# Designs tried in a protein design run: designed miniproteins, single chains, continued (4). Part 115

Each design is a single chain, and the fold is of that chain. pLDDT is the mean over its residues in the fold that is shown.

## One batch from the design tools (miniprotein)

Design m15993
Fold by ESMFold2-Fast:
Structure m15993 (fold): chain A 95 residues (1-95)
Amino acid sequence: SNSEILAQKVIDLLRRYREETSDYPEVSKILDEAIEKFEKALKNNSSYSDIIKIITDTVNRLLDVVERSGDPELGLKVGELLMELNGLILTASGR
């Protein structure tokens, strides 16, 4: 389904950014927890709205870290991740 394809693509994306943000422990923790939530969602055949909820919660947690850190390099990396996430959602929602 589009929900399963979206969830799998998001997992792959988050795993890549997890490696690229390994110097940021709080970001690494958020990404690890998000990956686990998406893997559970795939196992449980979760709805599209459940997948979007996990994405939204993850985005909000990442933005909170960026705002609190004031680190422009982290802001850039998280910004790139959010752009790619938005692209995946738009492709999956394509109605």
Scores: mean pLDDT 86

Design m15994
Fold by ESMFold2-Fast:
Structure m15994 (fold): chain A 113 residues (1-113)
Amino acid sequence: SEAERLEEVERRVEAAAKAVREQAEEARRRGAALSEEDLEMIVDAVASIPAVIRGMLASGEVKTVEEALEMLAGATSGLVGEMIGAVARELLAGRSPEEVAEAARRKTAELAA
C-alpha cells in the first residue's frame, strides 16, 4: 500500500538525516565553509521528504509515493535541492536504509567541500 511505502520512506529518511548531520558536523570541525544554518537547512530538507510526499498525495498533485519521489528526484537547485534530489533518487531506486544513508553522507561531503 502507499501507506506502507511511505513508512519505508520514513525509515530510510531517518537514517539519511542522521548521516547528513554527522557528516556535516565532521566537515565543519575540519574547517569546511558550511555554517550551522546550512547544516540545519540540509538536515531539515532531508527530514521533510515524508511530509512533502504526504502533502502531494493529500492535494492530489501525485497519486503514488513513486510519482512524488520522481518529482523530488528532479530537485537540483542549491544545498536544499541537491540534498532532496540525491535522497529521492536513492529512495526511487528502492535502496536499503544503509545505502540511502551512505548516498546522503557522500552528497553532504561533496556540498561541504
Scores: mean pLDDT 86

Design m15995
Fold by ESMFold2-Fast:
Structure m15995 (fold): chain A 64 residues (1-64)
Amino acid sequence: APAPDEVLAFDEETGRETWRSADGLTYTGFANAKVAEEWVEKQLAAGTQAGKDYAIGKAWLDAQ
């Protein structure tokens, strides 16, 4: 995905951001892997289901 120019919204349940890129278009997802990892660490520390689901998905992806 294109790099974010401006972050418009953040969904704490899913960890997804909505951002506008330099091309003026709006995107939804993880704009930055580092921000996604930091969010996951915070959710895991809080014991949320979203953090657990993401950690499982990341472990599966890393195993590929």
Scores: mean pLDDT 62

Design m15996
Fold by ESMFold2-Fast:
Structure m15996 (fold): chain A 69 residues (1-69)
Amino acid sequence: SERKKEAKRLLGEVLEAVKAGDRAAALRHLDQLASLGYTEEAAAMRAAIEAGDVGAFLAALQRAGQKIS
């Protein structure tokens, strides 16, 4: 599915943006993920990023990856 491929690409881009400290890029990629219908997954990662909770972010990223697979 093209939608699943794009969602997986966006998860990778969110992770790379977070690793680079580029919060604006991470949030932009999450907005794109939400537009593909993964609104709950995007919201969980956004909340963790806004809280500065790396553990919560990685857990949300892993759950999103499993659900999109």
Scores: mean pLDDT 88

Design m15997
Fold by ESMFold2-Fast:
Structure m15997 (fold): chain A 74 residues (1-74)
Amino acid sequence: EELVKKLEEFLRSLGLDPQSIIDAEKDEIEKVLEALEKIRENPDSYTVEKILKEYNLKNIDEATVRAILNAVKE
């Protein structure tokens, strides 16, 4: 539950709707948060394909990852 709140706050800080990933299972939320932290550190070094493959994200779609990456780059 705390991890879900952290993810929602992070997405809202980027101007994104957290409802896009609300169906993510609790055990995936740590992976999603780690992926988002890596995007923030090096947005120009990460592709959507690399993030999806490296973190094996099931319940977050490619369009959401692209939106996050684009928001971080701006």
Scores: mean pLDDT 63

Design m15998
Fold by ESMFold2-Fast:
Structure m15998 (fold): chain A 78 residues (1-78)
Amino acid sequence: MSKLEKIRELLKEKGFSEETIEKFLEIYKKDPELGEYIFKHIYVRGIKFSLEDIEEIEKIYEEKGFEAAKKYLAKLVS
Protein backbone atom coordinates (compact mmCIF):
# COMPACT_ATOMS: atom_id res chain seq x y z
CA MET A 1 0.00 0.00 0.00
CA SER A 2 1.31 3.50 -0.83
CA LYS A 3 1.96 6.02 1.98
CA LEU A 4 -0.98 8.14 0.73
CA GLU A 5 -3.32 5.11 0.84
CA LYS A 6 -2.23 4.41 4.45
CA ILE A 7 -2.91 8.07 5.37
CA ARG A 8 -6.36 7.88 3.69
CA GLU A 9 -7.33 4.78 5.71
CA LEU A 10 -6.06 6.31 8.98
CA LEU A 11 -8.05 9.52 8.42
CA LYS A 12 -11.17 7.43 7.62
CA GLU A 13 -10.69 5.55 10.91
CA LYS A 14 -10.42 8.93 12.72
CA GLY A 15 -13.84 9.94 11.29
CA PHE A 16 -12.75 12.54 8.72
CA SER A 17 -15.14 13.18 5.81
CA GLU A 18 -14.15 11.98 2.31
CA GLU A 19 -14.09 15.64 1.11
CA THR A 20 -11.65 16.65 3.90
CA ILE A 21 -9.48 13.55 3.25
CA GLU A 22 -9.25 14.26 -0.51
CA LYS A 23 -8.37 17.94 0.10
CA PHE A 24 -5.68 16.93 2.62
CA LEU A 25 -4.18 14.36 0.21
CA GLU A 26 -4.04 17.02 -2.55
CA ILE A 27 -2.10 19.29 -0.17
CA TYR A 28 0.19 16.40 0.85
CA LYS A 29 1.02 15.62 -2.82
CA LYS A 30 1.67 19.31 -3.67
CA ASP A 31 3.44 20.33 -0.43
CA PRO A 32 4.69 17.25 1.47
CA GLU A 33 6.32 19.39 4.20
CA LEU A 34 3.00 21.06 5.04
CA GLY A 35 1.15 17.74 4.68
CA GLU A 36 3.48 15.97 7.16
CA TYR A 37 3.15 18.84 9.65
CA ILE A 38 -0.68 18.73 9.57
CA PHE A 39 -0.69 14.90 9.70
CA LYS A 40 1.58 14.92 12.76
CA HIS A 41 -1.01 17.02 14.64
CA ILE A 42 -3.75 14.54 13.62
CA TYR A 43 -1.92 11.35 14.68
CA VAL A 44 0.15 12.63 17.66
CA ARG A 45 -2.36 15.07 19.21
CA GLY A 46 -5.64 13.64 17.87
CA ILE A 47 -6.67 16.95 16.31
CA LYS A 48 -9.69 16.76 13.98
CA PHE A 49 -9.50 19.53 11.39
CA SER A 50 -12.55 20.61 9.36
CA LEU A 51 -12.43 21.08 5.58
CA GLU A 52 -12.47 24.87 6.19
CA ASP A 53 -9.47 24.57 8.58
CA ILE A 54 -7.46 22.62 5.97
CA GLU A 55 -8.36 25.09 3.18
CA GLU A 56 -7.37 28.11 5.32
CA ILE A 57 -4.04 26.47 6.29
CA GLU A 58 -3.28 25.89 2.57
CA LYS A 59 -4.22 29.49 1.69
CA ILE A 60 -1.93 30.90 4.40
CA TYR A 61 0.89 28.57 3.29
CA GLU A 62 0.57 29.73 -0.37
CA GLU A 63 0.28 33.46 0.51
CA LYS A 64 2.64 33.78 3.53
CA GLY A 65 4.71 30.58 3.71
CA PHE A 66 5.24 27.67 6.08
CA GLU A 67 5.98 29.61 9.31
CA ALA A 68 2.71 31.60 9.00
CA ALA A 69 0.80 28.34 8.32
CA LYS A 70 2.35 26.75 11.47
CA LYS A 71 1.32 29.79 13.55
CA TYR A 72 -2.26 29.60 12.26
CA LEU A 73 -2.41 25.83 12.94
CA ALA A 74 -1.16 26.45 16.52
CA LYS A 75 -4.15 28.79 17.10
CA LEU A 76 -6.57 26.10 15.83
CA VAL A 77 -5.20 23.49 18.29
CA SER A 78 -5.16 25.78 21.36
Scores: mean pLDDT 81

Design m15999
Fold by ESMFold2-Fast:
Structure m15999 (fold): chain A 105 residues (1-105)
Amino acid sequence: MKEVREKILKLIDEVIRLLEEAIEKDPSLSKRLGEIIGQLFTIKDLLENATTDEQLQKILELVEENRERLRELAKESKNPETKELLERAAELLDEIARLLKELLS
């Protein structure tokens, strides 16, 4: 369990890094991606303090919500580099969701 949590935290940090890079390449996304980055910091804090399955379930719901937001932004993106960064970030959030489901099993 502890090793899985540490893996999820590292994956969240990687998602934040990819989104910050996407903002550098397309500053017009700064508000929408900034909101998602803020949610990811909240998810990270919640995960570090989570002790119940109910708390983990809420974290999973937030991860899935932000994954869908990134998927939509990637589909709307006309810049190939930004699209690739957003698609990769969404894939990492999918992996995070799978690992959270393992913690709930």
Scores: mean pLDDT 87

Design m16000
Fold by ESMFold2-Fast:
Structure m16000 (fold): chain A 61 residues (1-61)
Amino acid sequence: SMADIQAVSDEIIDVSHETTRRMEALRAAGDFDGGRKVADEGTERITKLMDELKKLEDKYR
């Protein structure tokens, strides 16, 4: 449904914001390795959500 598509889109935005915030906090604390790990994990989560979004769009088209 359109609601499912919107929910996944909202999750992508939320994950992006959370990842940026956590990465910046770790870098400010001098944990550059932790910051890189959070950025990498965030990218993987967003990629998975984008794949889910594409599947939903294909299903409801």
Scores: mean pLDDT 84

